# Designed miniproteins, single chains, part 103

Each design is a single chain, and the fold is of that chain. pLDDT is the mean over its residues in the fold that is shown.

## One batch from the design tools (miniprotein)

Design m3589
Fold by ESMFold2-Fast:
Structure m3589 (fold): chain A 59 residues (1-59)
Amino acid sequence: MKEEIEKLQKEYKELASRFGEALRRLRATGDPADVEEARKILDETVKVGKKLVELQRKA
């Protein structure tokens, strides 16, 4: 469990960083393609965050 939590934490941080970059790019461009990219990253970040919270609650 602890190793899985650490792996998910690293994945979450990486996704959160990518989401931040996608948002900055979206604010600069306003391009619909950048909106779609940000939405994809957000969805993956939420999924990883949910798994992380669930594992932490069971630990």
Scores: mean pLDDT 79

Design m3590
Fold by ESMFold2-Fast:
Structure m3590 (fold): chain A 64 residues (1-64)
Amino acid sequence: SIGVTEIEVEDPKKAMEEAIKYLTEVRGDEILSQEIDEKEEKATLVFKDAVTGEKIKIIFKKKK
């Protein structure tokens, strides 16, 4: 099974880019996929935890 979390942010693309930087440079996690919708209102990141091997999905949604 894949862990899923959702977070509301001002800028989904920027939030995903910052998360990728933290996950790869600080944690050493592997990025499996990254996607942003055409309107840049939703960004989806899937990564593999370097310690546990678990797959985790983070969905960044734009605040209203």
Scores: mean pLDDT 82

Design m3591
Fold by ESMFold2-Fast:
Structure m3591 (fold): chain A 90 residues (1-90)
Amino acid sequence: SPLVQEARELLGKGLELAMKGQTKEALEKFYRGLQILLDVGDVEGAREGLEATALALEYMGMTDNAQQLRALAQQGRLEDALQFLGALVQ
């Protein structure tokens, strides 16, 4: 799906931006990518993307936020995980 490919590219850009210390832009890319995956019903892609996002949060020093995001994802609360991530984006 072209939308799934766009979501994967957004998640990859988010990781690159996180490694460069561009926290706000990284979080915006992760949020957009995960939103697309959930909208198209790619549950496995969304779980993988949430784990990548949690790793990026941990790299950025947001350890408590990373733990909460992982907990929501492991509980299958993917929409709650997206809403939690959205609250971190200003």
Scores: mean pLDDT 89

Design m3592
Fold by ESMFold2-Fast:
Structure m3592 (fold): chain A 63 residues (1-63)
Amino acid sequence: MKPLATSREEARAKLREWARQLGLSDEEIERVVDATLDADPDISPSTLTAAYLRAVGLAEERR
């Protein structure tokens, strides 16, 4: 456990939970997660925020 850093696996789990709560499909969740982690392996809070906003945009498209 690394209390001072978000691992890629922890970030992936957090993004999946957020996107699922937004009503995204499993495929959309994995796409957002993979794009985020592939682009930035050093997961910063700003990278997580950008990924979350991307997921929100996909959820709004479903309305």
Scores: mean pLDDT 68

Design m3593
Fold by ESMFold2-Fast:
Structure m3593 (fold): chain A 56 residues (1-56)
Amino acid sequence: SAEDELLQVKEALVRLGRAGQLNDAAVRTVRAYLRDKDFSDDDVEAAIQYAVAQSA
């Protein structure tokens, strides 16, 4: 489901953040990927913000 895909992306972003790889290029790539999958801008930004918060 879309919710399961979003959860998997969020967890992957958290892992990238903990590895110090959640940089501007990675964030741009993920935004493009999620928008191509028809996720809303709100869902995309929430996923990125979640990953940043969980990675700190």
Scores: mean pLDDT 81

Design m3594
Fold by ESMFold2-Fast:
Structure m3594 (fold): chain A 88 residues (1-88)
Amino acid sequence: TLLEATSPALRELLASLGLPDTLSWDELRLALGLYAIRERLARTEEDPLLLDVRGTLLGEIFGVDELDGRDTEGIVAALRAQTREVPA
């Protein structure tokens, strides 16, 4: 199953990485990680599982200032709200 990005923020993030708007769940998750590394968002000192995403495309996508990598349910729900399933 492939996912098509529907939000402007998610499309912009994927385009910034040279990726298509239609990709798998694994590719989408890797894209988010690659974006965080390129933008050096992993600079939080208090908790290494909390990313400061304030003012970034990840902050727009998830609607938060700090992204908790342990909130798998919230992350999946936000991504599902901003993607559409398409046949492979």
Scores: mean pLDDT 78

Design m3595
Fold by ESMFold2-Fast:
Structure m3595 (fold): chain A 95 residues (1-95)
Amino acid sequence: GPIEVTLDPGSLPDGTYTIGLAYSPTYKKWVLIVINPETGQGIVSALVDENNFADVDKNTIGNRGYDLHENDLRKYIIASKEVYLTSGKKQKIVF
């Protein structure tokens, strides 16, 4: 089923971003990663409560052979979508 999460872009400039959904081994939570289109750098945007998800297989992350102490969460992205973000406006992202 669809995975729905709410993203607050904070002070990020208006524009199109790649939004990734990943499980953080550090926080033991699902996180949204906003990929900066200019640098390709991942920015951790939000910790996501598991109650906000439908039908996501968390075990897909482990199947990639991840290190539990990894700093680059982009390697752990299981779903991504290009989204136009408006600074300071929360929006629902559907994966």
Scores: mean pLDDT 62

Design m3596
Fold by ESMFold2-Fast:
Structure m3596 (fold): chain A 65 residues (1-65)
Amino acid sequence: ADPALVEKVLALLKQNPEGLTTDEIYEKLKSQGYSKQEVRDALDQLVGEGKALYDSRTGKYLAVK
């Protein structure tokens, strides 16, 4: 994923400790030219790095730490 996008997604998750859906993150970033697929790729990278987790109960991603 784009390193700048990964940092932006992580920052949004840290600012929203209750969690954000992929669609909510996309809505916040689409004006900057990012696609929903690029947001998904950034989230997959953050989860793989242990910096985010997915809560299946809420459908939301949360920052770790």
Scores: mean pLDDT 84

Design m3597
Fold by ESMFold2-Fast:
Structure m3597 (fold): chain A 73 residues (1-73)
Amino acid sequence: SKKVEELSKKAVELSKKGLESKSVEERQELLEKAKELMRERLELLKEVAEEMEKGAEEGLELMKKQAEKIAEK
């Protein structure tokens, strides 16, 4: 999560610098860099979602095993 937050902060900072720039070329370059950071952020969010899904599957399996032990009594 910290890496996602860092990328979001950097993208916002680059976008702000782009808007404040008087040069069209400098604005375009800064906005392209911000776009690249947002793409990296999306890939990290996908990775986190996959890890959360695996954790949920493991938790569900443990709950099933506990329910089976209770049902035997």
Scores: mean pLDDT 76

Design m3598
Fold by ESMFold2-Fast:
Structure m3598 (fold): chain A 75 residues (1-75)
Amino acid sequence: LLEEAQRLGKEGREAYEKKDYETAGRKYEEAARLLLQVDPRSPAAALALREAGKMYEKAGDLERAKEAYEQARAV
């Protein structure tokens, strides 16, 4: 799970570098989901959810951005 989450984080950064913000957001969100399976209060998951929120904002998806930020605060 941790190794898979790290891979997803790397894929998210690669998508961000290509300005594919929608894909970057999804990759960070998926990484957070895996981290929360191990620790429901994972600081790494909270960080990944905040990164997903930023990516969704850049993509213009304000609804998903809001949801990601709210999930990050709940961790």
Scores: mean pLDDT 83

Design m3599
Fold by ESMFold2-Fast:
Structure m3599 (fold): chain A 73 residues (1-73)
Amino acid sequence: MEEALEQAEEYLKQKNYEKALSVILALLSEHKRLSEEDAERLLRILEEIAKNAPTEEIKRQARTLARIVEARR
């Protein structure tokens, strides 16, 4: 969990939104429940992607994953 969160944050710093989303998708496929701390951290990453991503497709994917994170809190 921690390494995946750090990796997603690193890709976000590089503005590599697609790789950040890929890491989060893989994390969510393995974790059916999230701690409140992990959920808040994931939501911060996804909100940043939804705000700053260059395409509507990437923004929609970030919003979809954010809803999944909220459901698994």
Scores: mean pLDDT 84

Design m3600
Fold by ESMFold2-Fast:
Structure m3600 (fold): chain A 84 residues (1-84)
Amino acid sequence: SSDDIVSLMQQMLDAARPVLTDDQIQQFQQRIQQMRTSTPGQQIQIVSRMGSDMINRMRDRGVDTTPVQQIMQQAMDVGRQDYS
């Protein structure tokens, strides 16, 4: 459901928070809120793009990306189930 995917995206943002600027956190929060009105296909694309961006930023800072990768996969799986 949209509530489940939004919750997972919030968890992903919280895990990435230490490597993000306040402006980046606000931009990601806006994208997470956009999910509530997005189609299942758009939700999957938002998860993929946001997750990849967070992972790249964490990797560049030498931070373990595993927590974000795991949450991203859970959010992708939820999005695929909602599409089916």
Scores: mean pLDDT 81

Design m3601
Fold by ESMFold2-Fast:
Structure m3601 (fold): chain A 91 residues (1-91)
Amino acid sequence: MKVNIVITGLTEEQAKEVYEYIKSLPHATAELTSDNRVSATFEVTKEQAEKVAEYANKLPNGSALLTENAVSIVLNNPTLEQAKEILDLVK
């Protein structure tokens, strides 16, 4: 099942650090945009996808949309620690 995590509201420095972190993770695809948005895509089990979606929805700055074939997660203005934690849950 596909999990896509989009992180927004980062400074340029934070966006670069999160992007490099995603690139260090096995089986992750990373994208960094000119507006300091970072995207990570993973292929995981349905159970793992559901758990990371539940975690994201518990965060005050997180939201998750679960569909039959994919989970889409958005994190707005996270700390570096929050960004790394959610990425570590899905890896």
Scores: mean pLDDT 82

Design m3602
Fold by ESMFold2-Fast:
Structure m3602 (fold): chain A 89 residues (1-89)
Amino acid sequence: MEKLKKALEYAEKALEYAKQGDVDKALEYLDKAARLAKGTEVELEIEVLLGMARISAAVGKLANDPEFGQEGVIKAAEKAIEVLKEALK
């Protein structure tokens, strides 16, 4: 429970940074959440969401579409928060 509660705090921070347009900081906090989810029932789902966020950010940079990258990271962070809240209930 303790690890998942802290992972949720990091995922919520990731969403805050993503909404502010700080995609790099958002990915840092999603990575921290994924590290804490390691060895838990949600490890794979959080790792997949982090991967999707990283791909969206990379595609946004390659396509010169930073809004696409930001929206993808926001969506991944929101889903990570849902997954972590469900695991805590």
Scores: mean pLDDT 87

Design m3603
Fold by ESMFold2-Fast:
Structure m3603 (fold): chain A 73 residues (1-73)
Amino acid sequence: PLEPESREQIEEALKKLEEMAKKGETTASTNVSAKEYIEQLVEQAKRALEEAKKGGPVTEEQVKMAEWVLELA
């Protein structure tokens, strides 16, 4: 099982992605492809986080994904 710190990191990444997705909806239509890509990342992050909440603590792979997502965001 991962430390609570790792879980916070994933939740923080998901929160940032959600903010970016919402911001993309209000931004002028200049980066449609970027918006779609961010939305897909948010969906993947949400699925991983939901699975972790159902099955218990998050995995190392989910932490790596959250870090990767944070770097992209």
Scores: mean pLDDT 60

Design m3604
Fold by ESMFold2-Fast:
Structure m3604 (fold): chain A 87 residues (1-87)
Amino acid sequence: LEKKREERLAEVRRIEEYIGYKGEKPLSGLELLERLYEYIRERLLAHPEWSVDELTEEIVRETGIKDPQSIAMIRGLAEEAAAELAA
């Protein structure tokens, strides 16, 4: 139980570092998702040639995230951002 919680917190920390969050207060789950969504949207705008799959793979590679649920979350946010930009 502790090991699984520690691994999840480590992945949250990697995401915070990846998006450049420097706040003294830890991000809530909602705040983390909102900031990650903004970061993903900016990445898609900078790289319009990237597919949702390519962007997701790049973020996973850069962050070192291994948890399937975290990867699924990133993919879902990338799909939502791509749909918004296509509208």
Scores: mean pLDDT 72

Design m3605
Fold by ESMFold2-Fast:
Structure m3605 (fold): chain A 70 residues (1-70)
Amino acid sequence: MVEENIKKGKAYKKQGDILAKNKQYELALQSYDMAIRYYELALSQAPDNKEAQANLEEAKKNKAEVEKKL
């Protein structure tokens, strides 16, 4: 369900944020990739879901910042 995919995306995004703050950039990338996957699944089911769109954009931005640190 859309709500489950958003919930999983949020959990992985938060994990990625914590790992990035701790300078564990490789693990942060893996967590952000999982977040992106779940938000994309949510958007495939509900393209107009603003929460999923906003969180996907932020997860992609945070991933790009972490990639610069590797």
Scores: mean pLDDT 87

Design m3606
Fold by ESMFold2-Fast:
Order: structure tokens, then C-alpha cells, then sequence
Structure m3606 (fold): chain A 104 residues (1-104)
């Protein structure tokens, strides 16, 4: 779906910039798109953009990765509290771990 590509692009950009608040907002948006369309449909569209961001993140350093991971984790926790599906929460938690791993 077109909104999955746009949400993934926004999140990828925010991750590269290492801004916790921007990552939080973009991750919430991606979570909302997954809840609406299902993970399989969104993952296929999102994966190329997120993989690109993780590749760039390796050159940015640990602090950028830690800030980005905090934003994604905050989004996962807030969406869990709002009653979003376990599928959405788990995907974002897994993404936060991948973000941390990319800068090591």
C-alpha cells in the first residue's frame, strides 16, 4: 500500500538523523499502517527502506543508534498501551533491536 512506503521512508529518514522524537512519531505512524493493513503487506514495502537506513546507521555511530532505538521502543510501548495488536508491538520491538545491532 502507498502509505506503507511513505511511513517506511519517514521512519528510515528519522533513524538516519538519530532524532528520538522524530523516530517516535514515524514509528507510531508505521505501527498504525501495520494495524490497518497487516504485517505481511507492510513488511514487503517497508523492508528496503529500513534495510537502507540500518546500513547508513552503521556509519553514524552508537549514540545515533541508541537515540533511534529509544524512539522506536517508546512507540512500541505507547501503541501497546493503546491496545494495538501484538504483531505491531513485536515488529517495532524487533526493529529497535536491529537498530541497536546495526551500529556495533
Amino acid sequence: PPEAREAAKELARAIIDGNEDEVYQAAVRLGQVIERHGLDAVRAEAEPYLAFALGILASKGKETAENAAKGVRKAAEDLRKQGFSDEVVQYLEDLALSVLAAAE
Scores: mean pLDDT 88

Design m3607
Fold by ESMFold2-Fast:
Structure m3607 (fold): chain A 76 residues (1-76)
Amino acid sequence: SMLELKVVSLALRIVGLIEELLLQGRKNNDQELIKEADELAKRVKDALSLSDIDESYAKLEEILEELEKKVEEVKA
């Protein structure tokens, strides 16, 4: 379905941002940032494991918004 494709696209965008945080954490030896990125990755797995695709999509949108703010803060 079109919603399934949107979920996949959203998840791929989120994974890219998590990888960006992990790269910055490793480059700066920021163990707290690495831990936060790992916890965000777990939240993505949990969201994708939901039986309700609408709920999964909503949770992923929430994670993306948090990640975009976090990446902007780290780059500042």
Scores: mean pLDDT 85

Design m3608
Fold by ESMFold2-Fast:
Structure m3608 (fold): chain A 90 residues (1-90)
Amino acid sequence: KLEELKKKFEELVKRAREVLERLRELSQLDPSDYRVQAARLALLVELDLILEELEKIAKEFEELGDEESAKKAREVIEEIKKEREELLKK
């Protein structure tokens, strides 16, 4: 059901934004702290899993012929990827 996919996509985007914000908070802390390093790694793994699921949903929108939803989904995914890349740069 298309509505269920849209809801799932929105929930995953919300979670991705929360993960990105937490990663930004951690970037203000001591990078040599083991707890900071462990938390950052866990959040990066979670973000990568969310991105994989978002890409699957975008493909499902394409398969269902909802080109508008697929295009919007791809745009949001690219924004999240860019923010992730920025957080990985030192």
Scores: mean pLDDT 84

Design m3609
Fold by ESMFold2-Fast:
Structure m3609 (fold): chain A 75 residues (1-75)
Amino acid sequence: MVPSAEELAEIARRLAEAAEAAGDAEAKRQYTQAFELAKQGNVKEAMRLIDEGIRLLQAAGHSATAAEALRALSE
């Protein structure tokens, strides 16, 4: 299921907060940009940045935060 632009913006905002709490500034940057793009209705680019943020969290070893992000996208 593809989230609506509004749902995607809320997901991106929460993921940015989670990335900040995990200490991953680069993942937070990707999610912050995804939030702005989702608010503009650019769902495709917002999804790409959320996926990139998850990849960055996984690469940094923040597996629990990455798993939470994947769960949010699956709802």
Scores: mean pLDDT 78

Design m3610
Fold by ESMFold2-Fast:
Structure m3610 (fold): chain A 104 residues (1-104)
Amino acid sequence: SQDELLKITLEAALELVREAIRALEQGDVNRARFYLGIAKGIVGIGLAVLKQIGASEKQIEALEEVIRLLDRAIEALEQGDVDEARRHLLEAERHIERVLKELG
């Protein structure tokens, strides 16, 4: 189902976001970038599939918001602003957790 694909995509993204946050706490910016790159790839594939199978606007917007927050975190890391990157990743974590809770 579309909800199952959304759930699997969000659960994978949540794990990678949490690993990126942990990497930043350890001062490992390169590891954080690696996890964020994988997260964007997985969410991007999930979004493309959901659009192709006619998922709801709400389901599409849920993944688009994850991509937006990940992009802001990556931009902050490119500027050397680790604290700003962490802020955006914590926002991404909260967004993903909220959507997953709504899915059951």
Scores: mean pLDDT 90

Design m3611
Fold by ESMFold2-Fast:
Structure m3611 (fold): chain A 65 residues (1-65)
Amino acid sequence: SAADGLRAGGRAAGEKLRALEEKYGAEAISGTVERLGPDQGRLVLNVNGEEIVFTVTGDAVTVTR
């Protein structure tokens, strides 16, 4: 479902976000979560001006820098 896709995206993205917060500090990080479909989500993070995109499809997570 859409909620399951977003939860999967949020969980996987949350792990990566936590690692980035530990490295750069929470104040240097901003992000948005976008629903792309029932089982698809996108998390876009900005870290010190660098944009990192996480795309989630079901249980699969891909990262583009």
Scores: mean pLDDT 62

Design m3612
Fold by ESMFold2-Fast:
Structure m3612 (fold): chain A 73 residues (1-73)
Amino acid sequence: TQQTSMYGNGGSVMSNKGDNDTSQQMNELGSKLGKDTNPDASKLFNQGSKYSKNGDNNKSSDLNNKGSDLSNK
């Protein structure tokens, strides 16, 4: 759960820096790790990955933060 949150937060940080490739990879890892333990957070990380790929850093960051919040609860 915490590890999944860390990857989501890392994806958000990298997206805000404009490193969309690293953000996408971190969000994909968070999504995969969260799939069995927190499916709702996994969905948010997956959506964040798609926005990061499209260069929408604000939406990517928002979705990753929401996924991280769910992973920490």
Scores: mean pLDDT 69

Design m3613
Fold by ESMFold2-Fast:
Structure m3613 (fold): chain A 59 residues (1-59)
Amino acid sequence: QTWDATSFVYAVSSGRVTVTNAFINSIIANGNAAVRAMFDINGDGTINQAEIDAFIASV
């Protein structure tokens, strides 16, 4: 499924999607560029586990 940033945040915040490391990794792996940009917090072009864990902890 293709996600834009707004639809992704809405799906998470509405409880429609259970946010897990496996789910986030699958979205990143499937080339969703808008979601990748949300997770690249330090701007190094690499999304690491600490960034994923920080997002999960924030929801």
Scores: mean pLDDT 64

Design m3614
Fold by ESMFold2-Fast:
Structure m3614 (fold): chain A 79 residues (1-79)
Amino acid sequence: MSIEELKAALRAAARSFDVDGAVAIIRELAARMSEEELRAAIAEAFSTLPDEDRASFLARLLGRLDPELAALVRAAVEA
């Protein structure tokens, strides 16, 4: 899967509340791109969600990630 396909899959996972899928995609993106690029991809995916869905999805996602990735995801969404 290309990086653009992974970014599209992350947006789809966020919209469908597929937490397990989002975790797998974030880990794959983290292996293939820089921290700055990963932050941008996460921020973009979350920016397309309604405010009520964004907070709920973030809380569930942070509980499933390792602490390092969880901190990065939180920083990307809060920026």
Scores: mean pLDDT 81

Design m3615
Fold by ESMFold2-Fast:
Structure m3615 (fold): chain A 99 residues (1-99)
Amino acid sequence: KKKEELLEAIEKAKKGEGVELPEWLKEKLEELQKAAEEGDWERFRELIGEILGLEEEEIERLWEEARKLAREQNRETFTYIANITFQLAMLEFLEREKK
């Protein structure tokens, strides 16, 4: 499963092993970067959901939380919001994998 491959890559990186990312993850990360560079924030959110297996409603919730955090820090820009959203989505993914 894609999430299992992602977790394995993270564990190998922690152990100092050479990490070869799965091809699907490399492709998705390239698309994610392109969407951010083009300002396509709808596609950016969609791609995070595809990478981490999160539903659209979950990603929209995380985007709103990221906006609140960015506003509190006086850094309410799409780039900063997008970065926080990705980090929050990663944390949500990791918490779900504790099951």
Scores: mean pLDDT 71

Design m3616
Fold by ESMFold2-Fast:
Structure m3616 (fold): chain A 88 residues (1-88)
Amino acid sequence: SELEELTKKAAAAVSGVANNPENEESLKEAEEYLRKVGELDPEMRPLMEKGIKEGPIAMARAVAAAARKLDKKLGELAEGALEKIESE
């Protein structure tokens, strides 16, 4: 589905931010995919908007929640990105 594909791209983009926190392009890409996920899933929209507003850790939490709703394995991938950001 489009929502599943966008959620995977959001998880990958947030992982990119975790790998290169100083890369403004990675941050903008993550924000764009979180915005698109929120547009397709109104239930997740407040968490996506909070992620965009509060930054990378909140983004990772928002994506992990959205991914877990769709698939447990995809949620585990997004949680890995959150752990990496928190471990830095």
Scores: mean pLDDT 76

Design m3617
Fold by ESMFold2-Fast:
Structure m3617 (fold): chain A 64 residues (1-64)
Amino acid sequence: SAAREAAVALARLGTPGGVAGAAGIHDSLKAGHSEREALEEAVRAARAAGSEEGTRMAEKYLRE
């Protein structure tokens, strides 16, 4: 699963933005949204947290 793989990669960054992105994926999937919607939420959450690296990581998985 692209969303699950992205969540692991974001969490492994060890940064607040990476953690925010991973949490965004988890919350989106728990709410019943699609994997693509979860990845879009990860990009939004990482960007809102000011994490350029986290945002780039989430965007990579979204563009898969």
Scores: mean pLDDT 80

Design m3618
Fold by ESMFold2-Fast:
Structure m3618 (fold): chain A 87 residues (1-87)
Amino acid sequence: SEEEKIEQIKRLAVEIGRELDKALRAIREGNKEAARRHLERARELIKRVEEIRRESERNGFEEAAKVAELLVKIGREAIEVLEKQLE
């Protein structure tokens, strides 16, 4: 159902936020290796959201597809901001 897809997206959003928080903490501690690992995990989770977006589009779940699209955009922008801190 569309509600189940939205719930999956919400759970992935929490997981993405946790990995981004861990990356930010690692950056502040000067642990660039740990930061890169957490950013890579965030990217993997975003790829899962993108797959849910495609599945939602195929099933006509317009709201789930739109929520997934926004999460992918926000997540990618957050990763770019944090990667800039590693330079």
Scores: mean pLDDT 90

Design m3619
Fold by ESMFold2-Fast:
Structure m3619 (fold): chain A 85 residues (1-85)
Amino acid sequence: SKLSTEEVSKIYSGLNRIIMEAAKQNNTKTMQAAGELQSYLIEKGSEADRKAVVAKLEEILQIAKAENDEKTAKLVEELIAYVES
């Protein structure tokens, strides 16, 4: 299903929070991946698909876990739960 404008805005804000936490943890790879998803949301707007966004968030989660950044990983898990709700 396609995301609403309100959902896109909330996901964008959640990604900003993920980027801020990753920055505190010196986790540049997660910052880059989250920023790329923010760019995707801006470019797609109302064409952003929920399933595609969840898949991209799951990729970001794997990067955060690989970097041993448990705080950022938790924020990504919370955002995935929101998008799937």
Scores: mean pLDDT 87

Design m3620
Fold by ESMFold2-Fast:
Formats: C-alpha cells, structure tokens, sequence
Structure m3620 (fold): chain A 119 residues (1-119)
C-alpha cells in the first residue's frame, strides 16, 4: 500500500514537471488507476481510503513547499482538497471500477490544475 501511495506522489511530481500535454494526460490516467487499486485494496473502506488520500495530499504539500510555494498557499491547497475528498470517496465507494477511475481522473485533473495555479 505505501508503495502505491509513493508511486501516486511520484506521478504527480512528474505531471507538475512535464510540459508535454500527452505525457500529462498519460500520467493523470495512471494516477486514476492507482486510486482505483488503492480503494480496492482497502476493500472499499471509506475511512481507510480517506486516510490514504490525506497521506497523499500531505506528501504533495511537502513537495510544493520544497518548490518554494508559501505556507499560506500550501495550506489553502490542502484544505481545498481535504474538504472535497470525503464526498468523492463516498460517491466512488459504490461505483464500478470504470466509473471510479473516471471520477478519480476528474479529481486528479483539478488537483494538478490547482497546484499549477499556485506555482
């Protein structure tokens, strides 16, 4: 499980570093698949998945601080995604893997766009 969280963090870093739209799309799709794999590994336990997602966001926040973002911008980023995480995890629990992947892809795109706006 920790390995999949680290892989998701690494792909997110690669998304932020990339200038190639096709590479960004490929990485976002791979992250969406990792979300599905993580949720299935929890046996679709919403509490465990929320804990995993919060760990992912904390690791991303640490990376954004390392890139030179202000503490205020990073805190805002974390709160924006923490407040919506419970809702999308709740919705995705009863979805098919394909529906969950598509929802995860939308959330990952929003996450990457928000991070780029702060950079």
Amino acid sequence: MDKLVEEMVQKFKEILDSKDPEEIQRLEEKMAQLYVELYELTNRDKQKMLQIWNEFIKKVATYLLDLGLSDEDVITFMFDFHSTAAEFIEKSQTMTEEEMRELALSMIKALSERARELM
Scores: mean pLDDT 82

Design m3621
Fold by ESMFold2-Fast:
Structure m3621 (fold): chain A 96 residues (1-96)
Amino acid sequence: MKVDYEGLLAALERQIKELEERYKKEKSPEVFIGLAEVYKRLADVYQELGRFDEALEAYRKAIEYYKKALDLGKSPTVEKMLAEAERRLAELEAQR
């Protein structure tokens, strides 16, 4: 499939930088969830490219940010998101 993966990766990296800049001003669960979601998308792109090590690392970052959101306050929704991300990481690891 002909897609501009380099352009997509650059766009996701820009979103990460924007969210990290927001994080410096406001350490909120919403910012951490936003970072986790962008890292999950980055992992999906790496998986589509067959770059499984990079996909696994991006998913580990997503999990880390969900955990940071939970450190700011307990949320059943974030706990569910974390569990789903951990399951997805395990599935990706099994593909190696």
Scores: mean pLDDT 79

Design m3622
Fold by ESMFold2-Fast:
Structure m3622 (fold): chain A 71 residues (1-71)
Amino acid sequence: MQAQIQALLDQAAQNRALSEEYRKLAEEYVKKAKENGEYVKEAMLYLSESVSHYVASRQNEAKAAALQAAM
């Protein structure tokens, strides 16, 4: 059980790092999109990826907390 909790926390950390990387890319492409509308698709794609990884990170943290509470 403790090994499962650690694995979930490690996955959460990885997803949080990816979310942050995509968030920075989204911010960059939002600035580009303000000057050239061709970048709107890339900005939206990176924002979507950032949100998806953030949600996955939070779900992994919630699962880890539930397992810890059950111990």
Scores: mean pLDDT 85

Design m3623
Fold by ESMFold2-Fast:
Structure m3623 (fold): chain A 96 residues (1-96)
Amino acid sequence: PSPVEIADMAVEEGEKLAKEALEKKDLNLAEQAARLYLLAGDTYYQVGDLDKAIEAYEKAVEIIEKAEEATGKISSNMKKLREEAEERIKTLREIK
């Protein structure tokens, strides 16, 4: 598959895990979804699709925020992933 196709599949898998994470209140699934969205965002960035990269990073932030709201908990890993995604969004918005 092409890099874009791989990134699209990562977003699809991330969306599935994000839904399951919120239904089960499972922070490990939420972290997995966030990591998958970051991977997709990085892949879209590498191929020059800045809009899709930003969208994927925003999905990573969103699942972390929703998981924290739903459970009242957040791991150190999830805080770092959110910070990384937010920094990527800021950087890409500045060059777009």
Scores: mean pLDDT 88

